# Designs tried in a protein design run: designed miniproteins, single chains, continued (3). Part 42

Each design is a single chain, and the fold is of that chain. pLDDT is the mean over its residues in the fold that is shown.

## One batch from the design tools (miniprotein)

Design m9437
Fold by ESMFold2-Fast:
Structure m9437 (fold): chain A 88 residues (1-88)
Amino acid sequence: KLEELRKEVEEAEKLLPEAREALEKEGASPELLKTFEVSVEALKLAREMLKEGKSVEEIELKMLELFVKAKKSLTEEEKKVYEEKMKK
């Protein structure tokens, strides 16, 4: 549902600044913060695409592209954590 997706994006976008502040407060690495900022940009882009009347499928594909790019931007340590999780 397009309207449902729009609300989910708006809610996630509102939560991201608070999550970013929590990460900074805990002393997260600059690389982890950069990865988080990519997620923020992905949600902002999804909102703009929704405003432009893009389909749910187009938005999901773009979000997936940004997610893959964000994962590739992770430090070696962060990549190791994700790979260990995926191995399960």
Scores: mean pLDDT 67

Design m9438
Fold by ESMFold2-Fast:
Structure m9438 (fold): chain A 93 residues (1-93)
Amino acid sequence: SFFERSDEEGTRLATEGALRVLRAASEQELSPEAVARIIGLVLRAIGAAYEGDLEAAAEAFRELAEFAERHGAREAAEAARETAERLRELARR
């Protein structure tokens, strides 16, 4: 791709990570308030990645992982944590 940039790769990683988090969270009995918070953090992360702020995107996924873990959504927390690490690694390139 002629226009493949670090922010495009970051947006793809954040979106794929977001889908994994949302699928894992959908299999958990979470309160509507917890679901809304997860969606909000996912949107914040994707938005940051789209703007090329991979560090902010990684931070949003880190916060999402901590929130999901506190609510017993372990698979969602693991997906968010892995995505945060990948985005942070991309930001260092």
Scores: mean pLDDT 83

Design m9439
Fold by ESMFold2-Fast:
Structure m9439 (fold): chain A 85 residues (1-85)
Amino acid sequence: MSPEEISLELAQKLLELAPQFPEPLSTTIQQSAEDALANPELLHDPEVLRKMGEHLEKLGLQAGASPELTEKVRNLFLEAAEKLE
């Protein structure tokens, strides 16, 4: 799988999960995922992906999203980072 395919798969999965988050975070995740679909190079750095996943988990918990949902999103970033290594 190419780095571009890994990044596009991550962006698509984020777009699918975005509606499960409280607003305004849901809209922010959707916009970020759509931006990544247009520019997959934004999701090519494994270290950046790990940090993004941790940041999104923290923001999700602060917004009132379930720990299960926030952990699922963090794991998507970790899996993408591992595939890029």
Scores: mean pLDDT 81

Design m9440
Fold by ESMFold2-Fast:
Structure m9440 (fold): chain A 85 residues (1-85)
Amino acid sequence: MEEKKQKALEYLDKAIEAVKAGNRDEAISYLEQAKKYVEELKEENPLKADRALSAIDRAIQAVKAGNYDEAIKYLEEAKKIVEEM
């Protein structure tokens, strides 16, 4: 449980760093990894997991659109939700 949460947070942090560096493909890769671990957390907190997944999906779309400031805001939202699980 704690290990999956820690991995989700680790990949969200790596995604934020990649977005700040302008590394689009790396950011998307880290977000897909974070999404995998958040989906595994759905068994414990389905509502919070669904909210975090929604924020991650919005961040991925923002990265693809080149809207990095918006992507960072969604990632910070996702990180906060995961930290509360």
Scores: mean pLDDT 85

Design m9441
Fold by ESMFold2-Fast:
Structure m9441 (fold): chain A 100 residues (1-100)
Amino acid sequence: SMEEIREEILEIRDKFLELMKEAVESLKDDPEKQEKFAELGRKILDLMEDIAASEDPEEAKKLFEEIEKLFEEMKPYLSEEIAEKVEELLEKLKELVEKL
């Protein structure tokens, strides 16, 4: 159902939040990088919430494309392990967006 798809999107958001907390902690010795990273993470989380609330599939697709752009900006701050886990979450999110 559409409700189940929206719940799965919010579960992806929660998993992404936990990965962002881990990444922010790894940047604690560089406050400027930590703040820039946290700003990118907040924007992605907000966009995930907007996707879950969207009633327009074309809008949801555009919001996902903005997430992909922000993730590319975020990659230099991430370890390879965390980046791979985020890529897996974004692939799952993409599949859910296509079902909206």
Scores: mean pLDDT 87

Design m9442
Fold by ESMFold2-Fast:
Structure m9442 (fold): chain A 92 residues (1-92)
Amino acid sequence: MGMQVLEANNLVHKAKTLYEKGKAALAAGDIDQARTEYERADNELQAARELLQEARPGLGELSPEMQELFYDTEKSVDDLTVEVAAEQAKIA
């Protein structure tokens, strides 16, 4: 009942914070810290994707606002996954 969508959205916000920390660490020359933060961001995004997959069968039972949040969260997971992968490639 929308809880998986709300939890997935919270994980995306956490992943975004970790991604920004990784970028800040990289700018400061701390490659090890940047790598750790990007790995943590990727883990949170994977967890968010799993929650969205669990919510998908019940999506039609959710309010229009929760359905919109589901699709916005899915897009954010996809977009941020690409950004994290691009940053990880720079420090591979």
Scores: mean pLDDT 88

Design m9443
Fold by ESMFold2-Fast:
Structure m9443 (fold): chain A 68 residues (1-68)
Amino acid sequence: SPAESRRLEAEGDRLAEETNKISPELGKVAREALGLASRGVDTGENRDQLIEEAKRRLEEAIAEVKAK
């Protein structure tokens, strides 16, 4: 659990930094998404749902940027 949270935070930080170089708005979405994923892993209440939602939000934001 803590190891998964730590890995997700590291991946999220790298993605957020890269996206912030492109768009501050995209960086904000990335930060919010990693927050959801980390919370899901840490609390364990809706872990799978929160992680999947975070992933979906990131993928949608990236897809929109690529489409523009």
Scores: mean pLDDT 69

Design m9444
Fold by ESMFold2-Fast:
Structure m9444 (fold): chain A 72 residues (1-72)
Amino acid sequence: SYPQASQEQIDRYKALAAEINAMLEASEEKRKLAEEWAREKEAELEKKTFTPQEKLDFLLETVEELKRLIEE
C-alpha cells in the first residue's frame, strides 16, 4: 500500500483528472489541444525512469500543467 502522502497525491490527481475530463467534454478545440500535448508528454515519459512516488509527483504536475493549458 502507498503511504498517506501518496494517497493525498492520488486523490488530488483524481480530482484534477475529473475537472479536465469535464472541460474536454465541453470543447472539441480543448480536446485536440490535450491530444497533441499528451503525445508530447508520452514521448518524454518513455525517456524517464521513476520510483512510484516520483511517478505520482510527475503525473500530478503533468495533470496540473494540462489543466492550465486547457483553461487558457
Scores: mean pLDDT 70

Design m9445
Fold by ESMFold2-Fast:
Structure m9445 (fold): chain A 56 residues (1-56)
Amino acid sequence: MSAEEKAKLAAETAERARVSGSAAYGEAMGQRAQDAALKAENGEEAELRATGALSR
């Protein structure tokens, strides 16, 4: 995928994960899923990494 497409996908994935993450509160098992959702909520970092990493 191109840098633009990947950055867009990262943002969309972060938004979806955020909505899903809100429901993923579970317990010990849910903690791991919630951690991933939190990282997805930081779409800014995901976009920056996706765009920056593609340069490398």
Scores: mean pLDDT 56

Design m9446
Fold by ESMFold2-Fast:
Structure m9446 (fold): chain A 78 residues (1-78)
Amino acid sequence: MEVSKEEMEEKTEKELKEAKELIAKNASEELLKQLEEELEKYKEKLKEIKDEKLQYQGELLIKALEELIAKQKEILAK
């Protein structure tokens, strides 16, 4: 019951679009800090991952979090 790389990419992109819309409605400094903390946690976890498929999935999640943080900063900048 393993997801393909293509399915992981499509799912990540869809979730990222939905998350960006949610960020637009709920943008706050508190949420920004939470997203930055989660990004750092995932970066640390990624360093410990030896499986290439899981590492790739982790890289997609990090990229998605970075895009969410960027969107949050745009909205907060007004």
Scores: mean pLDDT 73

Design m9447
Fold by ESMFold2-Fast:
Structure m9447 (fold): chain A 109 residues (1-109)
Amino acid sequence: ISEEDKRLVAEALRIAAENEHIGVGVKGDILILASDGSEEGEKALEEARRLLESSPAVRTVRVGRVLTAFIENGEELFADPEVQELLKKAEEAGKKNPIAGSLVDKGLS
């Protein structure tokens, strides 16, 4: 994964971390973002989707309120200290929203 691909994924995670209406989870090479269905959550999810889709290393599928991103070498990217810090911030923000968090848990199962 390139420096540019890392930058785009990090930017999407920053959007999620700054928005209490988005839940975040990771499993292997997969990143899951889920909105709580609010207008703010839907806008944030769509902005994150556009950023992720601008990377050639990322393929996304959106079903309802759940966005699943398949990232080439995503497991290695998620182990990066900068990305890991953003993931922790986004996960903590999402924990305050049980609707979004429940959708992430189902996507990871």
Scores: mean pLDDT 80

Design m9448
Fold by ESMFold2-Fast:
Structure m9448 (fold): chain A 100 residues (1-100)
Amino acid sequence: MTLEEQFEQAKEKLKQMLADPSTSAKDIVDQLMEATLLVSKIFQSSTDLKKKKEYVEELKNLIDQVKARLKEQSASYLTLLRLMAVAGEVFVLERKIEKE
């Protein structure tokens, strides 16, 4: 399975978790982090700038969906810190695109 295929699976799993009101905030943020780390690995192996931009935009959209979900659901301080760590990683990936 390619890293790209793994990312698509992680993304679909996250979307299913977001659609399920019984899924914990922690599990949603952990799945978002898994998807983010897969994109980080794709960045290490790919030189395709257009593809990298598309992955960053997809991650930003997923972060927005998770933020919307967490406004309606109680989340621990540690879960919110992990969400901030995801946003920080995506910011770093976006800055790497600007340097290329």
Scores: mean pLDDT 84

Design m9449
Fold by ESMFold2-Fast:
Formats: C-alpha cells, structure tokens, sequence
Structure m9449 (fold): chain A 90 residues (1-90)
C-alpha cells in the first residue's frame, strides 16, 4: 500500500533517517511501476534519489535518478546517471 509507505517515509524524515525515507519512497515507486503507473513511479524514484543524496548515499541517489529518467523515456540521461552510480560503487 503506497499510502502506508508514504506515512513511514514521513516519519523517517522527521527522525532525520534520510536513508530509511529513501528506502520507503523506493518501495512506493516499485509498487507504482508494477501497476504500470510509470509517471508516478518516476516521481517517487526521483524522491527516493533526493533522500539518498541527503543521507550521503551518492551511488543510490544516481541509480534511482537514472531509473526515473528511464521511465520517462530519457534513455541517454538514464545511461549517463547509471554510469556515474557504477563508478562511485566501485
């Protein structure tokens, strides 16, 4: 249930647990992607990326930003961001 995960993400945000907030927004994005709601999935992947960036988890931030662009059909930008994520993770 995306609404339930959104409340959990908001609570994590209040507690300054930005990595946990990023995880919950990722769960919401995956639920919308499974339902074929790609625009909504892209919005929540972008939101997850912002929270991973706040958490200092730079490679996950780039990875989920890449997924958001891919779902919007911007394949070139998605590939560029995915390359950055892979370079940081190594």
Amino acid sequence: DPEEFEKQAEEAEKNKDYEKAGVYYTRIALRYAEAGQLDKAAEYFRKASEYFKKAGNEWLAYFYESMAYDLRGDREKAEELLKKAREIAK
Scores: mean pLDDT 86

Design m9450
Fold by ESMFold2-Fast:
Order: structure tokens, then sequence, then C-alpha cells
Structure m9450 (fold): chain A 74 residues (1-74)
């Protein structure tokens, strides 16, 4: 499904919040739970599966970046 501009901005804000939580807490499971709560609250049911997928992909990308940085610091 295509997202409206408002819904895309909400998703971008949720992804930013997720990335900040991963960076600040080091707990991706906590960050994903909090992101899912925002999706459930702020987006219509028809977009929740796509939003959850996007959020999971963003979490994976963030974790890969953190692992790459850790490897380079050795």
Amino acid sequence: SHMQQRQQRILSAVIGYLRNLIQTTGDPDLALREARRRIRRELPPSLRDEAERRVREAAEDQLQELEERKRLEE
C-alpha cells in the first residue's frame, strides 16, 4: 500500500526514535517494542505490517553499522 506524506513522516519519526533508542540503550528488543507501540497508536491497521517491516529493516541496518564500527575499532 502507498503511504500518504503524513503517514511517511510518522514512520520516519518512529524509525528515528527506534535508532536513537538502540544507540542510547543498546537494547534493540526494547527499541522494537517501543516502535511497535507508536505504530499501533499512530498508523492505520492497513499500514502496520509495512511499517513493522520498515522498522525491523531499520533496526537491522543500525545493528550492522554498530558491528562494523566495533570491528574497525579493533
Scores: mean pLDDT 82

Design m9451
Fold by ESMFold2-Fast:
Structure m9451 (fold): chain A 88 residues (1-88)
Amino acid sequence: KKVKLADISNISEEAIEKARELMLKDYPELNKIKNPAMAVLVGSIINADLSLEKKIEIAREIARQLGLSEEEIELIVEVIKKIEEKRK
């Protein structure tokens, strides 16, 4: 099927919202992350077979690239740490 750039953007936003809802069922703490794409990315990072340090490093870098504030980045780091502690 042929898609336009605008259609791809709309599909991406719907996919992000659905993925966020699914991630929130497993990790309710993700609701503190206001950016839906970042919430989904954090959920995916949590599910990845990576060290806590690497998960934080990747999340910080992505958040900076998305233009999130340092306050939002620190909140994301706290959410990651809280979820990882709960998984132990």
Scores: mean pLDDT 75

Design m9452
Fold by ESMFold2-Fast:
Structure m9452 (fold): chain A 67 residues (1-67)
Amino acid sequence: KLKEEIAEILSTRPESIEIRTDPETGKKYVKDVNGNWWLADFYIEYLKEKGTLLITEEELEKNKDKL
């Protein structure tokens, strides 16, 4: 489902994902961390593009230690 897909990309819980359906068009919108509403399809593509950024082993280790 849409909530679960977005939650997987963000590494968070599906319950934290706020989704609204436009009653006129039936399109779903997702609220981002800054409080902005995105069309769900566009937000997913944006997050996927961001998530495919290459990371070096050193950068990965630094981020892992921070977590």
Scores: mean pLDDT 66

Design m9453
Fold by ESMFold2-Fast:
Structure m9453 (fold): chain A 90 residues (1-90)
Amino acid sequence: SDEEFIKMAERLLEEARALYEEARRAVANGDVEGLRRALFEMEVIEGLAGIIRGIAKLVGASEETIKYIDEVIEEIRRMIEEVRAALEAL
């Protein structure tokens, strides 16, 4: 159902935000390995969000639901790019 796809996307965004906060702490502590781990886990979450989008599209979820999943993916990608930039600066 559309509501299940929205809930899955919300959960992935919540997980990505938690990893983003972990990445921010790693930057503050100069923890390069912690930052690399957070980045890797965020990239896995982005991949899962892409799979969820693909399944939602395949089963005929509404355009509003697909748009919401796209917004979640864009927010996750934004956080990943910020973490990558921080890693390159260390």
Scores: mean pLDDT 91

Design m9454
Fold by ESMFold2-Fast:
Structure m9454 (fold): chain A 91 residues (1-91)
Amino acid sequence: DKIEELKKKYEELEKRLKEVQTAIDNFQAALDELSDEGIEKAAKEHGPEVAEAMRRAREYAQGALDGFQTRADELKSELEKLKEEIEKLNK
């Protein structure tokens, strides 16, 4: 059953997208804490060493987020194509 095979593939990709979306949400939350205002506040409260550590963490978190965003877009595109194929076969 081609429809059943496509539905299973859709379910697998949807699960992968959910995992990627969770990673995006986590890194986005981390980046919100690592804002310029947050770093300036940390420097004032805890000193320049903490601010430097936060800037390094932000650089790595931004790179990770960019990668996960690209992956999410790819998965969304694949899911849309599979949905169209399933709908076409159900006619």
Scores: mean pLDDT 85

Design m9455
Fold by ESMFold2-Fast:
Structure m9455 (fold): chain A 76 residues (1-76)
Amino acid sequence: ADSPMSDILQEQLEVLREEFEKYKKEKNYRGLDYVAGLLRQSAVYAQSHGDDETYARLRELRDEVEKAREELKKES
């Protein structure tokens, strides 16, 4: 990675992906909401540091989390 900030954000993205998969499997709406919040904060940080690639990946994961939240709302 050409930036130390990109490395930190990549690690955070991996952790948030794992938390998303966990909460999705558990049907944990509050967990999905929490992950979505962290993804928003991480995206702002990536954007403020000019890491457009990581910003795009964080937004993509957030879209997946939001879709899972909407699907979970329909199940109950």
Scores: mean pLDDT 78

Design m9456
Fold by ESMFold2-Fast:
Structure m9456 (fold): chain A 62 residues (1-62)
Amino acid sequence: SDKKRSKLYKEIGKIVEKLMRTAPQDVGSKAIEISSKALMSKDLKEVEEQLEELKKLLEEVA
């Protein structure tokens, strides 16, 4: 649904912003790539999987 997709995109954006500010450049580049894949995904499950990958990147730099 549009509402679920919008909520997932907002959460992805927050994580990408944090990674871009705090993570090394290579990790920030990976975050941008993952978010781009999420934006191109037609399946909400794929968007959710990309969000989980971004959360893993956050844990790696914590």
Scores: mean pLDDT 81

Design m9457
Fold by ESMFold2-Fast:
Structure m9457 (fold): chain A 59 residues (1-59)
Amino acid sequence: MSQEESDTLRLAAETYDRYSKVGDEEALKKSTEEATRRFGPEGGKLAEEMVKQAIEEKK
């Protein structure tokens, strides 16, 4: 696992925790946008997959 992947997952987790209190859709959107902005489209995709998994685990 690369340092960039680790940083992306950490950012996604922190953003999800921040916005999950508002709603799962908002958390998914914000996590994907922040990761894409900082790490590019691949980072955004990784963050989106992680947040979707976290939302599914809550069910």
Scores: mean pLDDT 75

Design m9458
Fold by ESMFold2-Fast:
Structure m9458 (fold): chain A 100 residues (1-100)
Amino acid sequence: SARRERLRHLFSQTLTLVYGVLSDPNASEEEKKKANELLNFLEELTGYDLSTVEGQLQALEVLERMSEEQQRKALEKMKEFAKLIGDEDLVREIEELLSS
């Protein structure tokens, strides 16, 4: 499904951004704190460890099966993080899915 493929894409892009910030020596302490807060939120929401590829895939399956309300909560948190980092393309893609 188009929605499922978009959700998968956005989740993967968000995790790439999170780990990019956490591994960047030039990232601010605030950016790293917010990256960890988003990671913890998504791990608590899905019940899986996002530090592993297997955990990321299982978390995505859980996210895809959640209610639209729970998916929207995850997307809103991902969007706020993308805004903080200045990833305007990711913000736009998340907004497009939220409006559909």
Scores: mean pLDDT 88

Design m9459
Fold by ESMFold2-Fast:
Structure m9459 (fold): chain A 68 residues (1-68)
Amino acid sequence: KFEELLEEARKFIEEHMPDLPLIKKDASPGEVLYKLAEAALRAFEEGDYETMSRLFELMLEIEEVERS
């Protein structure tokens, strides 16, 4: 469910990138994807490819839910 993925994304960003703006609980799938893309770009710039990979996985799961 999207709401479970939203909460997972919020928790992940809070744990790994607490300085980034928080994702709102009522955020749309597009807004969550945008925030995850920003976080993934930051992880790439920092050389944190493990975090970037996990963010891409979350983005793919959200895309599948939105598509379905």
Scores: mean pLDDT 78

Design m9460
Fold by ESMFold2-Fast:
Structure m9460 (fold): chain A 119 residues (1-119)
Amino acid sequence: DLAKKLEEQKKLKEKNEELERRAEELREEFREKGSELAKKDPKLKPAMEEMERFIDVMLSAGPEVGLVAAEGALRVAENYENAIEEVEKMAKDVSEVSPSVSSGAENYKNRIIELINKG
């Protein structure tokens, strides 16, 4: 029974490490896309920086919720013409994966949308 518990722990660790690596890859893609947008239009920089902070906060809450946050942020950067809709979807997806962070996700959503509308 101890051997089975150790194997379960190993599988969970390997899964979490894979999710963390995938999240970091998408976070880096987001940084690259966000940097390109901010170079073309510097007024977009505050929204990009707030999304990077959102990814970091969600990653600290867990690898799965962090991955979903990074995926959402990348969609916002890639489809900036629909940024508000993509930000709303990002916050919803994060809240569905981790209900415990839903209030934090909602607060970041509201702040990011405010920054997009002021840009």
Scores: mean pLDDT 86

Design m9461
Fold by ESMFold2-Fast:
Structure m9461 (fold): chain A 75 residues (1-75)
Amino acid sequence: SAFEEKVKELLREAVEYAEKGDFEKTIEIGKEIVKLAEEKNASEEEIQRLENALLGIYTRGLEGLPIDLEALIKG
């Protein structure tokens, strides 16, 4: 869906900023993703999965670890 494609695009942008050490921008994009999901009436479970993926991006970026977005999305 257009929503799923947009979320995936924003998640990729969050990864790019986290890899650059721009965590303020990573958090900003994360808030945009959650807001978009809430506006589209995503389930509580889907919002939680997105929040978990964003936390993974943030924490791995802080630790300088590789960020595997597909693995983080799958849980």
Scores: mean pLDDT 84

Design m9462
Fold by ESMFold2-Fast:
Structure m9462 (fold): chain A 76 residues (1-76)
Amino acid sequence: SPEEEAQMKEGLKLFLKTLDEVVENVDSLSDEEIKGIIEFLEKLMEYVKKTAPEELYNEFIKKVNERIKKLKEKLA
């Protein structure tokens, strides 16, 4: 439904904002914490792929992968 899609978009937008705050504070995180966050995000992307409309999840996956890349750079 349009209402369900709107709620999903809002939730994903809020999640991405929270994830940006985590990335901005990555220097305060241990390597183990960063690895745990990456694992959580990969599992979350699989869940979103099953539940969200294809257009919405494709945009979400791209945005989450950009943040995962930044987190992985800290581990290098």
Scores: mean pLDDT 81

Design m9463
Fold by ESMFold2-Fast:
Structure m9463 (fold): chain A 60 residues (1-60)
Amino acid sequence: SPEIEKLKEEILKIQEEILELIREYDNEKDEKKREAIKKKIDELEKKGQELNDELYKLMS
């Protein structure tokens, strides 16, 4: 299904963005900037969960 393929692509893109942010977090020395990166990761994790929930509904 084109809709399922599109959701999978969006989920993969979010996962790639999270991995990149984790690398930035590990290399960041400023505590406030690390907190900002952590918040971005948390928001992307929420988006990924919402898309995954939508994917499961379409596969049901």
Scores: mean pLDDT 88

Design m9464
Fold by ESMFold2-Fast:
Structure m9464 (fold): chain A 71 residues (1-71)
Amino acid sequence: HMYVAGRIITPAEAAGTATAEQRAEFEKNLPDIYKKAAESAEKTAPFAPDDVRPLLEQTAKKYKELAEKAK
């Protein structure tokens, strides 16, 4: 059905020993993980050099989108 090589592998999927319960808990916490990553990038962006700031802004936006989709 789903091909591992054709998609982004989550840490839970990469860990072949992960139980179904561990995978469910990881996916439940995934929106919070993405939200925290986005907040960290946004907090850092104003203090970053001009070359790095756009990358942090892009990263923050991407993680916000992932957090919303994972809800």
Scores: mean pLDDT 66

Design m9465
Fold by ESMFold2-Fast:
Structure m9465 (fold): chain A 98 residues (1-98)
Amino acid sequence: MEYEKKGEEYYKKAKEAAEKGNYLEGARYANEGANAGVEGAKKGDSEGAIKAGEYAMLGGVYAAKAGYEKKDSKGVAEGVGAAIAGMGAMIEGLLVKK
């Protein structure tokens, strides 16, 4: 599914950015993945929305962890926010599943 592929690509970018210490950029990529999941749900792509949301949740956790290691509370908050957005995309995907 297109939205699953978008979610995976944003997750890879989020993880790579977080591993390099660019956790705010990592959180941004994770949020882009969550947005792709929400878009997929609105288009009736339940599976793509759920997968993109799952990837966004994982990417957000990576960003939050990197922010915590740098003792940046804003970085932790942005990463956690992205993970919550990913969970929201998963829930929207589940709600459009018949």
Scores: mean pLDDT 85

Design m9466
Fold by ESMFold2-Fast:
Structure m9466 (fold): chain A 66 residues (1-66)
Amino acid sequence: MPSENEVQESLIRMLKSVVETNVPDEAGKKAVELLDKAIEEVTEKRDLDKGAELVKKAKDILDSSS
């Protein structure tokens, strides 16, 4: 029973920091908003599935950013 919520929170916070520093455009702002919601899902609701969904959406925006 590892602390999956702590691991996920740490990874999401790291991604948010990287995006805020390196992608100061509208795509980065949308990704940060999704990552912030993902943090809420994994910390407040313990909903790792919803958190993972939001992280995937943020990564999709970053991967397909024009």
Scores: mean pLDDT 77

Design m9467
Fold by ESMFold2-Fast:
Structure m9467 (fold): chain A 99 residues (1-99)
Amino acid sequence: KLREELEERFEKLLEASRKYAKKHNESELVAEYRALLGYYNYLLSNSEIPVYEEEAKKVKEKVKELFKELKEKGELSEEEIEAEERLFEAEELAEEEQK
């Protein structure tokens, strides 16, 4: 049931992001990336709940995949690229310390 509620929340975020993208002439990939990034941040804010922590790990992988695709297509600003790379670099360093 909690996973269904999380799915509904993501769908609402995605719908809002797609509506914004259409109004501002942004691509579907940018809309999906924005929704996933927002969802990921929401899950991290509630990571004390095991279901949210598990979902955050899965969403992180999808965010990385979409980031790579958007970067290859040139749809991200240099500032957005630097911010995202900095975030993932910090997380990789934290994971290495726990190996």
Scores: mean pLDDT 72

Design m9468
Fold by ESMFold2-Fast:
Structure m9468 (fold): chain A 65 residues (1-65)
Amino acid sequence: GLLEEVRRLLRQGGASEEEIERVIRAIEAGDADAASLHIAGLVARGKLSAEQGQRVGRLATEIAG
């Protein structure tokens, strides 16, 4: 599903399991703003490229609503 795709992309991008679970918890709570902030934080810390962050952010918004 889309949530599994988010997990795969974050893991491929080099996010830690703790960082992945933080994003997933925000998505499962329906908190698109929190999910976007966590993803932006990963990009700011150099753990995701801007392109990877943009792709993951779109998927997170689609799932969370």
Scores: mean pLDDT 82

Design m9469
Fold by ESMFold2-Fast:
Structure m9469 (fold): chain A 100 residues (1-100)
Amino acid sequence: SLDELLEKIKEKIYESRLEIAEIRKIEPTRTKEELTDEIARNEALYLAQQLAGDPETSKLGQEILEKIKNKEDLSPEQQEALLKKLEEEIEKSIERAKKA
């Protein structure tokens, strides 16, 4: 379901923030409770727009974007593509933290 996808997105964002905080040797700036459904949905929309902007994934990204806007459940394949894109963005954020 879309709600289950949003919970997975929250968990991955929270885990990435803990890793970045450890790399930077600081306390995490946000708790898991501060990760709202709105934050997770906005992240999902951002990721779907990134997929839609890539020629290889443009159709998939557009379909995901429309479903999220309409509050429709994503297929397992659409969920996997979105979560894979999230993982890629998280990896980039972690690498930026290591270089800062």
Scores: mean pLDDT 81

Design m9470
Fold by ESMFold2-Fast:
Structure m9470 (fold): chain A 81 residues (1-81)
Amino acid sequence: MKELVEEFIKALEEDPSGPKTKEALEKFLNDPNITFEDINEVIKKIKELYDSGKITGKQYFELTVPLGVKELELAVKKVFP
């Protein structure tokens, strides 16, 4: 697993609404080497936290919407370089 993905998952596990998670999300979104697999791995962790009651529905959407946008950007860039 990429160091940046590991950092983000650890931040989510420790404090999903904290500054470390916000910083990790920003780094993740701005890294040009992030792949669809990396995004799916992070989304899976966010879903686990939501299903376990560790985050609210609002926090779930606030975390997953930017990731979904990045996934769409990667898809568009692959088809229309």
Scores: mean pLDDT 80

Design m9471
Fold by ESMFold2-Fast:
Structure m9471 (fold): chain A 77 residues (1-77)
Amino acid sequence: SIEDIIEQLEKELPSLSPEEQAVAEAVILGLRGYLEGRPAEDVLEEMRERLRAAGIPEEEIELAVGTLRGFIERQEE
């Protein structure tokens, strides 16, 4: 479930580099927003802005956002 993924990411946070933590935190916030009933597109857009602010390359941002979108779509199937 999405809740299990959030728990796993939170447990892994202390072992990640600062850059990896920024990505993981953006994903956690996105997944939590989705679970709280926020529109998926709003959640994905906020994730893009957070990752850009963290200096993540655009290609990596698109890959991360695409992965999160895929997760959300499979949950809704």
Scores: mean pLDDT 78

